# Designs tried in a protein design run: designed miniproteins, single chains, continued (5). Part 1

All scores and structures are predictions.

Each design is a single chain, and the fold is of that chain. pLDDT is the mean over its residues in the fold that is shown.

## One batch from the design tools (miniprotein)

Design m16001
Fold by ESMFold2-Fast:
Structure m16001 (fold): chain A 93 residues (1-93)
Amino acid sequence: SKEEIEEQARNTLASLLRSLGKDDLAEQVKTASVEEAAKMLLDAARAANQSPLNIAALEALTKVMLKKVENPELSDEEIEALGRKEFEKVLAG
């Protein structure tokens, strides 16, 4: 369901925030939208001086998560193709 996809996205984003040592932000994700949680992760990763490649990967991942939340019917193959496309766009720009 849409709620299950949003919960999985928030859990993934919270886990990534905890990996950056941002436990307080990870707890805030529980009450945030997926879009807000994605922004929190990207801002935290940039502040932590993560590599440009890691930032690009997180940016592509968050864009794919948001598209899946907007369209729960996207197949795993479509999600993988979107992920590749978004990552290529970030690397090209």
Scores: mean pLDDT 82

Design m16002
Fold by ESMFold2-Fast:
Structure m16002 (fold): chain A 90 residues (1-90)
Amino acid sequence: SREERREAARAAAEALLADPDNLVGATARLIAAKLRIIGAEYEIELLEKNPSVPEEEREARIARARRELEEARKRLEEAEKDLERAEAAA
């Protein structure tokens, strides 16, 4: 079925991306980490500039976005190391 084919394709893509020796997977993880950082920084900027969000809610959402940004920065460092290992293995 179409659903079975989509699940098989997702599983194959996840296996490819999870392979530590796979240069494509390592590169994709690096790009994903960089995009997460950009997204988190943009969310913080939008929240800081949005007067329609109540201050208490805005502060809570900014605090959450800052935690996501720190997590994304750690993932970027890990992804850079993964890419170096994959490039050395290629």
Scores: mean pLDDT 79

Design m16003
Fold by ESMFold2-Fast:
Structure m16003 (fold): chain A 79 residues (1-79)
Amino acid sequence: KEALVNKVLSAAGNAVQAALDGDIETAQKYRDEAAKLAGEKSEEVRKLLDEAITAAQNGDSVKVEEALRRIKEVAEEAA
């Protein structure tokens, strides 16, 4: 259970980091990986990561942290 949550969060963190680095193609790949790992919650994780990527591009660290926190909650429900 914890291992699955950690994998989703790792992929989500990689997506946000790629977005902060300006590599949107890589950010989208990690978004899709995190969503796939979330299974039944894939669409919810994808939407939250799209919000996190947009917030990262805008320099809104508060919204990035909020989105990542919600992704953790969703991943815990998926496990």
Scores: mean pLDDT 82

Design m16004
Fold by ESMFold2-Fast:
Structure m16004 (fold): chain A 93 residues (1-93)
Amino acid sequence: SLKERVRAAFDELAAHLSPGARQRLYAALDKIEELAEKLTPEEQREFYGDVLVTLGAHLERVRREGWTPELEAELFADLDAIIERLKEVLEKK
């Protein structure tokens, strides 16, 4: 499923992170999954598809360039933005 592919992408990203950053990464995943379960199955498919595209871009960059503080900052900014956008979508329901 798209959800399992997103989890796999988080696991691959986690392998490059410090223990503290890994904890932050999985806290973001838990929050995303908690909020996304309130979406319809069609909205979940679209949402997880978009998340997978975003994570795929970060994975491509880390595989090519290695893990950098700049990539870490960009990743967490994108995850924070995803969570805030998801909260906004749910507030409109």
Scores: mean pLDDT 84

Design m16005
Fold by ESMFold2-Fast:
Structure m16005 (fold): chain A 58 residues (1-58)
Amino acid sequence: GDGEKLARGAAETARLLGGTGEVTGSGDDAVVKAEVGGIRYEGRGREGALEAAQKLGG
């Protein structure tokens, strides 16, 4: 599913903003962990990845 791609995108966005980002797992079970400027997010699957991208990347 799109969850893994979205999770990787959110993690990459966090890194580009000078923060950290990582992805564990695969497919729709992928978990993104991201931090920018002390703001941290952790989410699973497509919905979690979209929320991380929205809160960290704008």
Scores: mean pLDDT 74

Design m16006
Fold by ESMFold2-Fast:
Structure m16006 (fold): chain A 89 residues (1-89)
Amino acid sequence: SMLEETSKLFEKLAELAEKEGLPEEVIEHLRLAAENAVSDIEKAIEHLLKAMALLRGRELSPEMLELLEKIAELLEPYVEELAAKTDRG
């Protein structure tokens, strides 16, 4: 259920990004993150990180920031696990 909630938040984030006129590449990565959230959370996180890299230096709306904070909270255990794997290999 947590991964299903994460998928829905990524879908909302992609819809908001499209509404706010963010680059197509950002919207595409957020949609791919939503699509992969339940089946491949590592790939979903990779797509989120690519979207965030493309948004570097841009001021994000409060609505975008709120959705990102909710996603980050749900993904925290998975991000910590990925970081631990990187330190070991």
Scores: mean pLDDT 79

Design m16007
Fold by ESMFold2-Fast:
Order: structure tokens, then C-alpha cells, then sequence
Structure m16007 (fold): chain A 80 residues (1-80)
């Protein structure tokens, strides 16, 4: 799936320390997963997006983590 490929590319960029590009791929993965109603993949993408955003904005790490985790829980719900 396109969403999985975008997530994979984001993860590779994150591992290399390219957080700005990782954010772009994670955001695209999240949007693509939502369009396909793949809420598990969308939740994974939004968690990874938050982690990458926190690397660029360490002063907002807690706020970003709360929002990303809350969105992931909302997407998955009682399925976890």
C-alpha cells in the first residue's frame, strides 16, 4: 500500500536524522491511511510524526506526545 511505503520511507529518514523529511513522509502516510480507513496504520503514522516533530521542537515534546497519543487512541479505540 502507498501509505505503508510512505511510512517506511519516513522511518528510514528518521533513522538517518533527517527529521524534516521524515515529517513530510509521515504526514503523507497518515493522510493516505485515513483515506483508505486504515486506522491502525494512521495511528502508527501519527505517533511517528509526533516523534519526528519532537526532535525538531524539543521544548514542545510533551505537548506533541499528548496530542499524537490521543489521536492514535481515538483512531484505534477499543481495538487495542
Amino acid sequence: SKAKELLKKGEQLYAKGDYKKAIEYYRQSYEEALKNKDYVLAARSVINLGKAESKLNPDKEREIAIRSTGEAIRLIGDDV
Scores: mean pLDDT 85

Design m16008
Fold by ESMFold2-Fast:
Structure m16008 (fold): chain A 97 residues (1-97)
Amino acid sequence: DKEKAEELLYEKVDEIVAKMADAADKILAAGADPATLEETSEAAIEEVKKVAEEKIKEVKEFAKELGEEYVKKLEELGKGALEKLRALAEEKLAAAA
């Protein structure tokens, strides 16, 4: 049932987006100490990566109904999230220096 598979996909997208927002908040809250910023950013980015990989794996089990392009879009979302979080961390580290 494609509709149920699409609902699951949207649920997993929302979970990844929520984890990205949480990670961004942690990076922003880390303050002006470069060592704390680096450690907090690495930990937050790793958490988002783990959640994205887990949710992508769950969606792949429904890939027969969703098709490969939906899996690829979710993988691209995860990659884009990690790139944006790294950019935020780098900007904050540069400002703290």
Scores: mean pLDDT 76

Design m16009
Fold by ESMFold2-Fast:
Structure m16009 (fold): chain A 83 residues (1-83)
Amino acid sequence: SMAEEEARRAELAERIEELLQEAVERSKGKSIEEVREIWKETIEEIRELLDEAKVEEADKEAVLAQVEHMGESTIRAIEREMA
């Protein structure tokens, strides 16, 4: 049903948001090398979730690009604070 599909999309979005929140929190007070590792792990977990959910390739690439951008922005913010 459409309601089941909407519920599955909502669950997927919630899990991705939780992983992103955890990655941001885990990045606090860490070295740049540790932050890069955290975001690599986070990107891999999100990729697996999208693959399991059988998300269309174009949508999957768009989500992963956003996550990569968030990781890069987090690293740049830490670099600016350390300078």
Scores: mean pLDDT 83

Design m16010
Fold by ESMFold2-Fast:
Structure m16010 (fold): chain A 92 residues (1-92)
Amino acid sequence: MTPSAMELALEAEVTASLVRMLKWEALKNKEDVEFIKEVLETMEKQLEYIKELLEKAKELGASEETIKRIEEDLKEVEEDVEEVKALLEEAE
């Protein structure tokens, strides 16, 4: 019933990839402020999801390598969210 730590790490990697694609869509539509706001809201929800995956992996006793992998994906998502926030502030 409980997902494996490796499955949580794979979900984090997939989520980070989706967030990166959302960032690229925001950059393509930089003049559409409402679209950027919707993209940012979605990216922030995905950021919280990766944080939840990281905590679950720690609770399952995941290896240090698996934890580090999820932490690296989380850091990339945090950086992507901050870049889209900056884009939105420049557009307003």
Scores: mean pLDDT 84

Design m16011
Fold by ESMFold2-Fast:
Structure m16011 (fold): chain A 62 residues (1-62)
Amino acid sequence: MLEEKGKSLLGKSLKEAKAEIAANPTELQLAPGDYNDDDVVVKAEVVTQGGVDVIKLTFGKP
């Protein structure tokens, strides 16, 4: 389930999250915003884009 996959990414570093996005670019996206190297995934949202469900990852302070 996409929601469970998103939840499993909560607390991952920006570097780890970018590696997951590179491996799953059709399912995972970065939410627009400015990120610091020390930021971690604080929110994972399932959104529909063009008939395809994707997980948007938002980063913030740990």
Scores: mean pLDDT 75

Design m16012
Fold by ESMFold2-Fast:
Structure m16012 (fold): chain A 107 residues (1-107)
Amino acid sequence: ERREEWRKRLLEAGYSEEFADAAVNVLELALKKGYITEEQAEEAVRFLESLSPEEKDIYEALAIIWAVTNDLPKEYIPEIAVLIALYSKGLLTREQYNELLEEIKKK
């Protein structure tokens, strides 16, 4: 499964299991909704693999701020961090970002 390969790559890049699972779930959901192509999903995984520890900390900090500001549970922080990273890379529109966030909140 493509999902398992992406998860493995993110773990090898130094991400936690929680983050790797969140990233794979977000990418699968975006693909299912037609918001990104398979090629863009591969670009997203490569982008996440390329982030420095400092950049990872920045995205986590932004996710914490947005979670607190929007009264979201801490469990959503990894998914929010992935969404922020994809949005900042230009892989998602603001509308797609908001729709994916609402779908994630249902789980």
Scores: mean pLDDT 80

Design m16013
Fold by ESMFold2-Fast:
Structure m16013 (fold): chain A 63 residues (1-63)
Amino acid sequence: MEEELERLKRELAELTGTSVENVDTAIELMADPAAARVVLALARREGGERAAEILREMAKLVA
């Protein structure tokens, strides 16, 4: 579980060109439906559909 979450955080950071700290903030924002919509759109824009899928999966793992 923990190793998978760390791998997904790294993959999303590389796909979007951002830091793991920003990825952690994005996961926290996924708890708010309005913020989740914006963050998913940003992930898809910067890293494509795979980035949006990774963000959704990480949000489920920490819920």
Scores: mean pLDDT 80

Design m16014
Fold by ESMFold2-Fast:
Structure m16014 (fold): chain A 83 residues (1-83)
Amino acid sequence: MIDAELLREGIELLRPRAEAGDAAAQFAVGGLLYALALTKEGEERRRLLEEAIRWLERAYELATDEKAKEVIRKALEEAREAL
């Protein structure tokens, strides 16, 4: 039970940091977009999942730690499966 409005606010709060190249913020934005997508249906759900995947891919590219990469890879697999 997560408030969809709170998820959207969290995404917008972290978006500037994610755009600045903060891998942790990119991962967080991707995860929040995925969670928000699960509360939606149809075209809106698909667009949110596609954006979540893009942010998770960017986080994966910037991650240097093997543990972080594995966590991001799993999140990417879950988001792609939800499409």
Scores: mean pLDDT 85

Design m16015
Fold by ESMFold2-Fast:
Structure m16015 (fold): chain A 86 residues (1-86)
Amino acid sequence: MKKITLESEEELLEFIRKNKDVKSAVFIFPDEETIRRYFGVPPEGLKLADNVYLYGNSVIGTEKSKEEALKLGERLKAEYIVEIKF
């Protein structure tokens, strides 16, 4: 998995736009409130563990769940680890 750090919403939107063909990625947000802001409240059926969610074939986690999110990403053959710093 290739590590990328995104420091602004503009960088996140550009990453999504350029990488729409990526089948799986791991997104690490600073907290659950930031996840809710960008992805809404995940459906209960998509919550896999505390602060770990499945969005399509991508994993969404936080700094608190980073190790678990990364392990799940490895199993899904995630291409990127995207660290969100805003």
Scores: mean pLDDT 74

Design m16016
Fold by ESMFold2-Fast:
Structure m16016 (fold): chain A 81 residues (1-81)
Amino acid sequence: SPRLDAEVLVALAEMAYGIELTTGVDPKWLAKLLKKISERARELGHDELAQLFDEAAKYAEKGDFDKTRELIDEARRLVER
């Protein structure tokens, strides 16, 4: 199901963000993972979702985790419509 695929991608992004907040690992790791999730979303035809994750990755790379969270929360709202 396209909705199930999108749900899994959002859940992975949320988990990755939670790991970064809990462990304080490299923000480059979070950015790289969000970029891979964005690429997979695009492959699956979820272009709007892919754009949100690509933007989240850019903010994560800059260390702006508040904006990263906002974009992941937007992705969650998009798949729960």
Scores: mean pLDDT 84

Design m16017
Fold by ESMFold2-Fast:
Structure m16017 (fold): chain A 81 residues (1-81)
Amino acid sequence: EELEEMRKKAEEEIELLKKAGKKLLTEAAEEMKRLMEELLENRDNPDAEKLREELTKKFNEWYEKHKEELEKEAKELEKKL
């Protein structure tokens, strides 16, 4: 199942980001994981499509608020690569 696979990858990425000490990137990964978990839990709900849209909107609003800080952390990670 695609959502379950993405959730598993998100878990691994969250662990790596925590180890790297990147707080906002870790929070972004955790929010993404929560979104996937809520979508998976409600997949049999007839309102699942509406729920997906609302959850995606909330995530996008959170991302926009932290966009500059997330970009800084991402650039710092790139320096190590």
Scores: mean pLDDT 70

Design m16018
Fold by ESMFold2-Fast:
Structure m16018 (fold): chain A 81 residues (1-81)
Amino acid sequence: SALEKLTEALLSTGSFTEEEAEELAKLILGEKYEEAEEKLLEILRRRAEELGLDVPEEELRRRARELVEEMVRYKEAYAPD
């Protein structure tokens, strides 16, 4: 299924738990892109803190937007349903 393929793609990045990857996949498949971006921002902020990285908030938001765009392209090209 599209959910399984997108979840596996997210898990392959090593940046997400299974629960986080599945929730992000559901948001992307449901076209809830703004909610997906906010969820990604929270995850990226937590990961930066865990790694001791002082990443500017605007850079984290930019990366969250880029990841949503990548997931949307993946959905359209390889998991359209």
Scores: mean pLDDT 77

Design m16019
Fold by ESMFold2-Fast:
Structure m16019 (fold): chain A 65 residues (1-65)
Amino acid sequence: SEIEEEIRRLALEAGLSEEEVNSMSPLQLIGATEALLIRKGLPEEEIEEFKERLEKLREEYLAAQ
């Protein structure tokens, strides 16, 4: 799925390992990516921007089911 691949790409971009990305479902990856960004201590505006991208992908993924 194109949406699933996009979710995996964003997770890798955020800093999750290839092993982690391959072991999680798309919805788990979204949650793990959000948690990682918060843990990294990025500025709130950067976290919000990334959360917006992830939420859009979550909606697209659920709509494709």
Scores: mean pLDDT 79

Design m16020
Fold by ESMFold2-Fast:
Structure m16020 (fold): chain A 56 residues (1-56)
Amino acid sequence: MKISFDSGLSTIDDYVEKVKEAKPEKVVVDTDFSGFSVALPDYLRSEGFDVETVDV
């Protein structure tokens, strides 16, 4: 599952909920969207997800 900036999602918790609902084997986070790019990968790893970051 790839996560990038989504104008319909306004908080880090919104992104986390979307990932938990989808229950992906692996999460790829686009690191090009500000404060979320730093905090979101670490939070998802703490919840037990396999997380890879991509800087484009």
Scores: mean pLDDT 69

Design m16021
Fold by ESMFold2-Fast:
Structure m16021 (fold): chain A 63 residues (1-63)
Amino acid sequence: MEKLGKATVEPLYSADGKLTGEKITVEIKGPAADLMVMAGEEEARLHGGTVTTEGNTTIVTYA
């Protein structure tokens, strides 16, 4: 099992093709995966957006 963890980041677009946020999926828990989620939360804060977490998936939206 990978000690650093594993997360996948996917950009989210509106119907108009505008970037509206990102989806972070934690596949394996670990420091690297935790860092990816924290980076997404900070990005939401900087862009006046929101963060929602459901299971292993964290969705970041931009205002």
Scores: mean pLDDT 76

Design m16022
Fold by ESMFold2-Fast:
Structure m16022 (fold): chain A 80 residues (1-80)
Amino acid sequence: MSLEELLSKLPPGVQKLLEEFREQAKSLGVPEEVIEEALKEAAELALEMRKEGKSDEEIEEQLRKRFEIALDIIKELKEE
């Protein structure tokens, strides 16, 4: 509910990044509960950045960077 509502309030580019992260994390075996929490936090961060006057491009770049780091960490942890 709240996650879907948060996603609908974000620019299409940001929504696409969040959906892409969800699919990639799920393919790596991350539990849906953990993915949903991460997406909700990322969506809330994006809304906060928008409130601070960040551009859609700035928000997309920051989220993309955070997701790449998170996915790399997940991949490393999976090998442990």
Scores: mean pLDDT 78

Design m16023
Fold by ESMFold2-Fast:
Structure m16023 (fold): chain A 65 residues (1-65)
Amino acid sequence: MKEKKQKALSFATALAILGLISRFEYKDDEFYLYHTGTPEQFEELRRLAEAFSKETGVKVNVYEL
């Protein structure tokens, strides 16, 4: 599980730098991403989250603030 958490934190940091998320949480082997922005940015975030989940097996939950 440690490797999945590290990958999740790296991914969240990249998303934050890109301005796609305002905050995130990793708990109970699930990743929580919180978005504030345009509908187009939200769809891109969902797409990136699905790709990450498929590659790592981490469940990703995306919420709009």
Scores: mean pLDDT 78

Design m16024
Fold by ESMFold2-Fast:
Structure m16024 (fold): chain A 70 residues (1-70)
Amino acid sequence: MTDAQVLALASRLADVLAQQGLSDTGTALENQVRDHLAAGDRAGAARALAQLASLVPHEEIERIIAEVTP
């Protein structure tokens, strides 16, 4: 994945969390992904992205991945 694709994935996962009433958590984790990528910490970005994904239904994750990684 490119950094742009990782950020797009994080943003869309955070949007799903906002729809579930977890907007603060989604925004915080999206910001963590962005901050880690800006610092060149790809491992930190991956951990924050995994935390986002753990809070999102599997079917939504599959749809989002297909959309950001055609």
Scores: mean pLDDT 82

Design m16025
Fold by ESMFold2-Fast:
Structure m16025 (fold): chain A 78 residues (1-78)
Amino acid sequence: MKEIIERAKKGAELIKEDYEKGKEEFYAALGEAMRNPETMEEVYKIAKEQYEEDEKAKEVYEEAEKAVKNYKEGEAVR
């Protein structure tokens, strides 16, 4: 859990300096986070905060939002 959140933070920060490397790190963290809704929510918050400061983070914010929506929709169809 801690490693996933730290990787997401590192990826989000890297987007400013190396967009492709930042996305790679963030998406890897997001994929691992999908196994746990609390970790998913934390990763989503990281992407949202980054997007508030840097428009370049829009894509990672949208992917994190999509992942959270898909998880919630999956629960709604139960």
Scores: mean pLDDT 75

Design m16026
Fold by ESMFold2-Fast:
Parts: sequence; structure tokens; C-alpha cells
Structure m16026 (fold): chain A 59 residues (1-59)
Amino acid sequence: MTAQEILDAAKKIGEETGESPLAILERIRAKLEALLKKQPDNQVIKDNLAAVDAAIASL
């Protein structure tokens, strides 16, 4: 997943639920951080976390 795809998905969910895209992205980040603690060497989780952080920074 790219940062742009994550941003677009969060915006779409926000339109449906009334939540801000930032709140949705912060929730996703927290889930990825929890997964990374269980799999600290998993590059895919690290890359996805970086993409979520980039999406948040783009807001």
C-alpha cells in the first residue's frame, strides 16, 4: 500500500463515518505499532507504518 492509497481510504471512511481522516490514520498507526512489537524485524509492517506516517504528514 502507498501513502496516497492509505490517505484516500481514510478520507473515504471519514466521509462515511463522520470521523476525521487524521483520527482514522492515527488508529491504523496504533494497530501497526502493536503488530511491529510482536514482529520487530518485519519489513512489511515497518514500510506500512512509514506509509501511514507519510499520509498523516500529508494532511
Scores: mean pLDDT 80

Design m16027
Fold by ESMFold2-Fast:
Structure m16027 (fold): chain A 77 residues (1-77)
Amino acid sequence: AEEHHLRLAIEAFEKAIESTDLEEVKQYARAGAIAARRVPSVREEVVSLFEKAYQSTDVEEAKKLMEEALRLLREHL
């Protein structure tokens, strides 16, 4: 179950960093954060990065935060 949620979070954040629109980045980041809440080993750090991205007004800043979240998730795969 945890591996399944880890893969769902990775997929969502990959879509976030491929997005060109801030609202699309936030939508995928939210989906990734929901999945990451089911992965205890990374959930606090990933959710924190999502919260910062969600408050961001800059697409590139939000994407960099999602790239960091993706890096953390991949380390646990």
Scores: mean pLDDT 80

Design m16028
Fold by ESMFold2-Fast:
Structure m16028 (fold): chain A 83 residues (1-83)
Amino acid sequence: ELVLTEEELAKIRAVLEALLEVERTLTDPRERALALLAAMTGSNAEASLETAIAIVGEEGVRERLERLVEEWRRFMEELLAKL
């Protein structure tokens, strides 16, 4: 299993709390999707989004990203509750 120091766990917890707070304040689905993609891919989130739209269409991407954002939020909340 992954062994982390108390300092590393505190940093991870702080990042997760910050991400959940940002997600809670975002009302635009595109901004929420970009925040998720930024967390997952770093600074290449916009380019990744544009590529996905080109492949499956804007509505298809929106539906999939909305589901992923909800699943990621639940995962972050569950992970934070266990830290």
Scores: mean pLDDT 62

Design m16029
Fold by ESMFold2-Fast:
Structure m16029 (fold): chain A 85 residues (1-85)
Amino acid sequence: SSGEMRFLAGLLDKMLTGLSDELSSQGVPQSQIDEFRSKVREVVDKAVKEQDIDLLYQVRDLLLLAGDGEPISTVLKRLDELLKS
């Protein structure tokens, strides 16, 4: 539903904010954090526009991987792939 998708998008934005703060505390360059935040928001906006809830779950899984120590460069490449699909 529209409400479910909006709720999930809001949850992902909160996860992104917390993860961005964590990456900053670990010394990840601000330019990479800004790119990461921008690309995550672009994929979320695309998913909401296309009503693609599976794409939102793919974003969630990427945020969880980043939180578990996956290199930011790997996460950025996967986000680029989602934006091109």
Scores: mean pLDDT 87

Design m16030
Fold by ESMFold2-Fast:
Structure m16030 (fold): chain A 108 residues (1-108)
Amino acid sequence: VEEIREAIEILREGARYAEAHPEETPPRLLLTLWQAASLAPGVIAYLREQKLPDQEELIRELEEIARRVGELLGMTFSKVVDPSVPLEEAVRRFIELAREVRRLLEEM
């Protein structure tokens, strides 16, 4: 749960940078944000499966990040979980992509 919160905050920072610098944002950062946002439905499904009492805040934050990244790219992301990706794998990939966003931001 804490790693998911940290991942959301990192992605929020990446989205904020891209929103502030639309002409200067590296394509790799945009691609990484897109890949992470595309996994949001799987992460939300994982959180709902855990049945945590206070998960609704994290779900709202995940939905907001996906919306903001979609707006940056002129796209609408599916809210449907990809059944070919296990939920635990979606969470692991989401966290890994957030770490990549942090690395990219630190290199700028």
Scores: mean pLDDT 78

Design m16031
Fold by ESMFold2-Fast:
Structure m16031 (fold): chain A 68 residues (1-68)
Amino acid sequence: LEEAIRDALLAVGVPEDVAEDVAREATRLYEQGWSAQEVADAVRTRLLEAGVSEETARRAAEAVRAVL
């Protein structure tokens, strides 16, 4: 699961270091019982905090939701 999320983030242009950290966190949240939508929303927030553009963060959240 973590690898699939990471690959989805990389495919939409998230930097590798950020993609690895966010994929790990997203996997943890999903395993804790968060819904795919809640995880996608958390991913978008974390990417924006990391300085990723709003457009890239939105596409990344959509991609993560699609793999969950």
Scores: mean pLDDT 82

Design m16032
Fold by ESMFold2-Fast:
Structure m16032 (fold): chain A 69 residues (1-69)
Amino acid sequence: VTLTDEELADIRAALEGIKKEIPNATKQQLVNLSTAAGILAAMARTSGHDELAALGEEVMKLAQKEIEK
């Protein structure tokens, strides 16, 4: 799987958007946001973009921590 520069920018923007939504999201929204961040992280990892994958994994973990509160 090879991601274009446009797709990489879109993934980064999506992850940053998810991160901003986490503090004010409901538990159901947090489950959806965690899932989305995990999928985006996996796509970045599979494409060899470790920094972007790490960002996605961070965002996923932030959503999971909010769910556990």
Scores: mean pLDDT 81

Design m16033
Fold by ESMFold2-Fast:
Structure m16033 (fold): chain A 66 residues (1-66)
Amino acid sequence: GSGEAAAEAAKKGAEAGGGPAGAASMLRDQYVGGTSSPEAAKRGALAAARAKTAEEAANQAIDAAL
């Protein structure tokens, strides 16, 4: 579902060398740019952007999106 897509996007952002900020950006782009459920996804992405780690960012995005 949408939560797993958010987690994958966050992981990819972190791997690209952006760390937690990169993870948040990738997660945001995943939801806003290409997929459905934009408002819940935006809230998840914003929560992820405030998190300091990729894992925490993914969990915050999943909880906020659900």
Scores: mean pLDDT 58

Design m16034
Fold by ESMFold2-Fast:
Structure m16034 (fold): chain A 65 residues (1-65)
Amino acid sequence: SEKEQLAANYWTAAKLNEVGAEFARWLYEKAKERDPELAKQYEKDYESARQGWEGARAKLEEIEA
């Protein structure tokens, strides 16, 4: 059904953003002492991925309600 497909799509989006956030955090840790400006870019990437994860999770909760 459409609801099942939407749930699958948002679950996938949540997982991809979760992985993206972890990867951005890893890059931040590698850069933070060597290149503070690059580290700030990775921090923004982390926040972007975190917001994507929160948005996808909110949509999943809405569908399941």
Scores: mean pLDDT 86

Design m16035
Fold by ESMFold2-Fast:
Structure m16035 (fold): chain A 71 residues (1-71)
Amino acid sequence: PPELQAVAERVAAALAALNHPRPVKAADLLPLLEAGVPKESLARFLAGEVAASSPPVPQEDAFLALLKALE
């Protein structure tokens, strides 16, 4: 669905802005969104990965930014 593609693109852009250690493309996120993974669960998982990045970003700040991107 075009709406989920737009959400996946926003999340990928947010991850890049947060210096995520692994390149995450919208195409990697779209199947998870289509499968109905809860937005909070996805944001929490990705925030944990971002917290391990360099420079580190607080996990809670990353979680809130990613949750906003998923709206």
Scores: mean pLDDT 76

Design m16036
Fold by ESMFold2-Fast:
Structure m16036 (fold): chain A 80 residues (1-80)
Amino acid sequence: SSMIKEKAEEILSNLEKVEELLEPNTYLITTKNGDVYLAEFNEDGTLTLVNLTSGERYILDKETTEKIKQKIKEELEKQS
């Protein structure tokens, strides 16, 4: 849906920090406004995103997931 795409673009534009978790394909994303998301990459190529403050859950399509995956990779490389 357009709202899910808008939420993904908001997260990408306000990304502050990414942390890789011990669980495979699982990351914490912190935004500049202080929101923290649990991001889990699914085997079907989608992404499950949970706002840990509000409890809101989003399932992103494969195209949007690839954009977030690339941004996570870039931020982890900057932190190394």
Scores: mean pLDDT 82

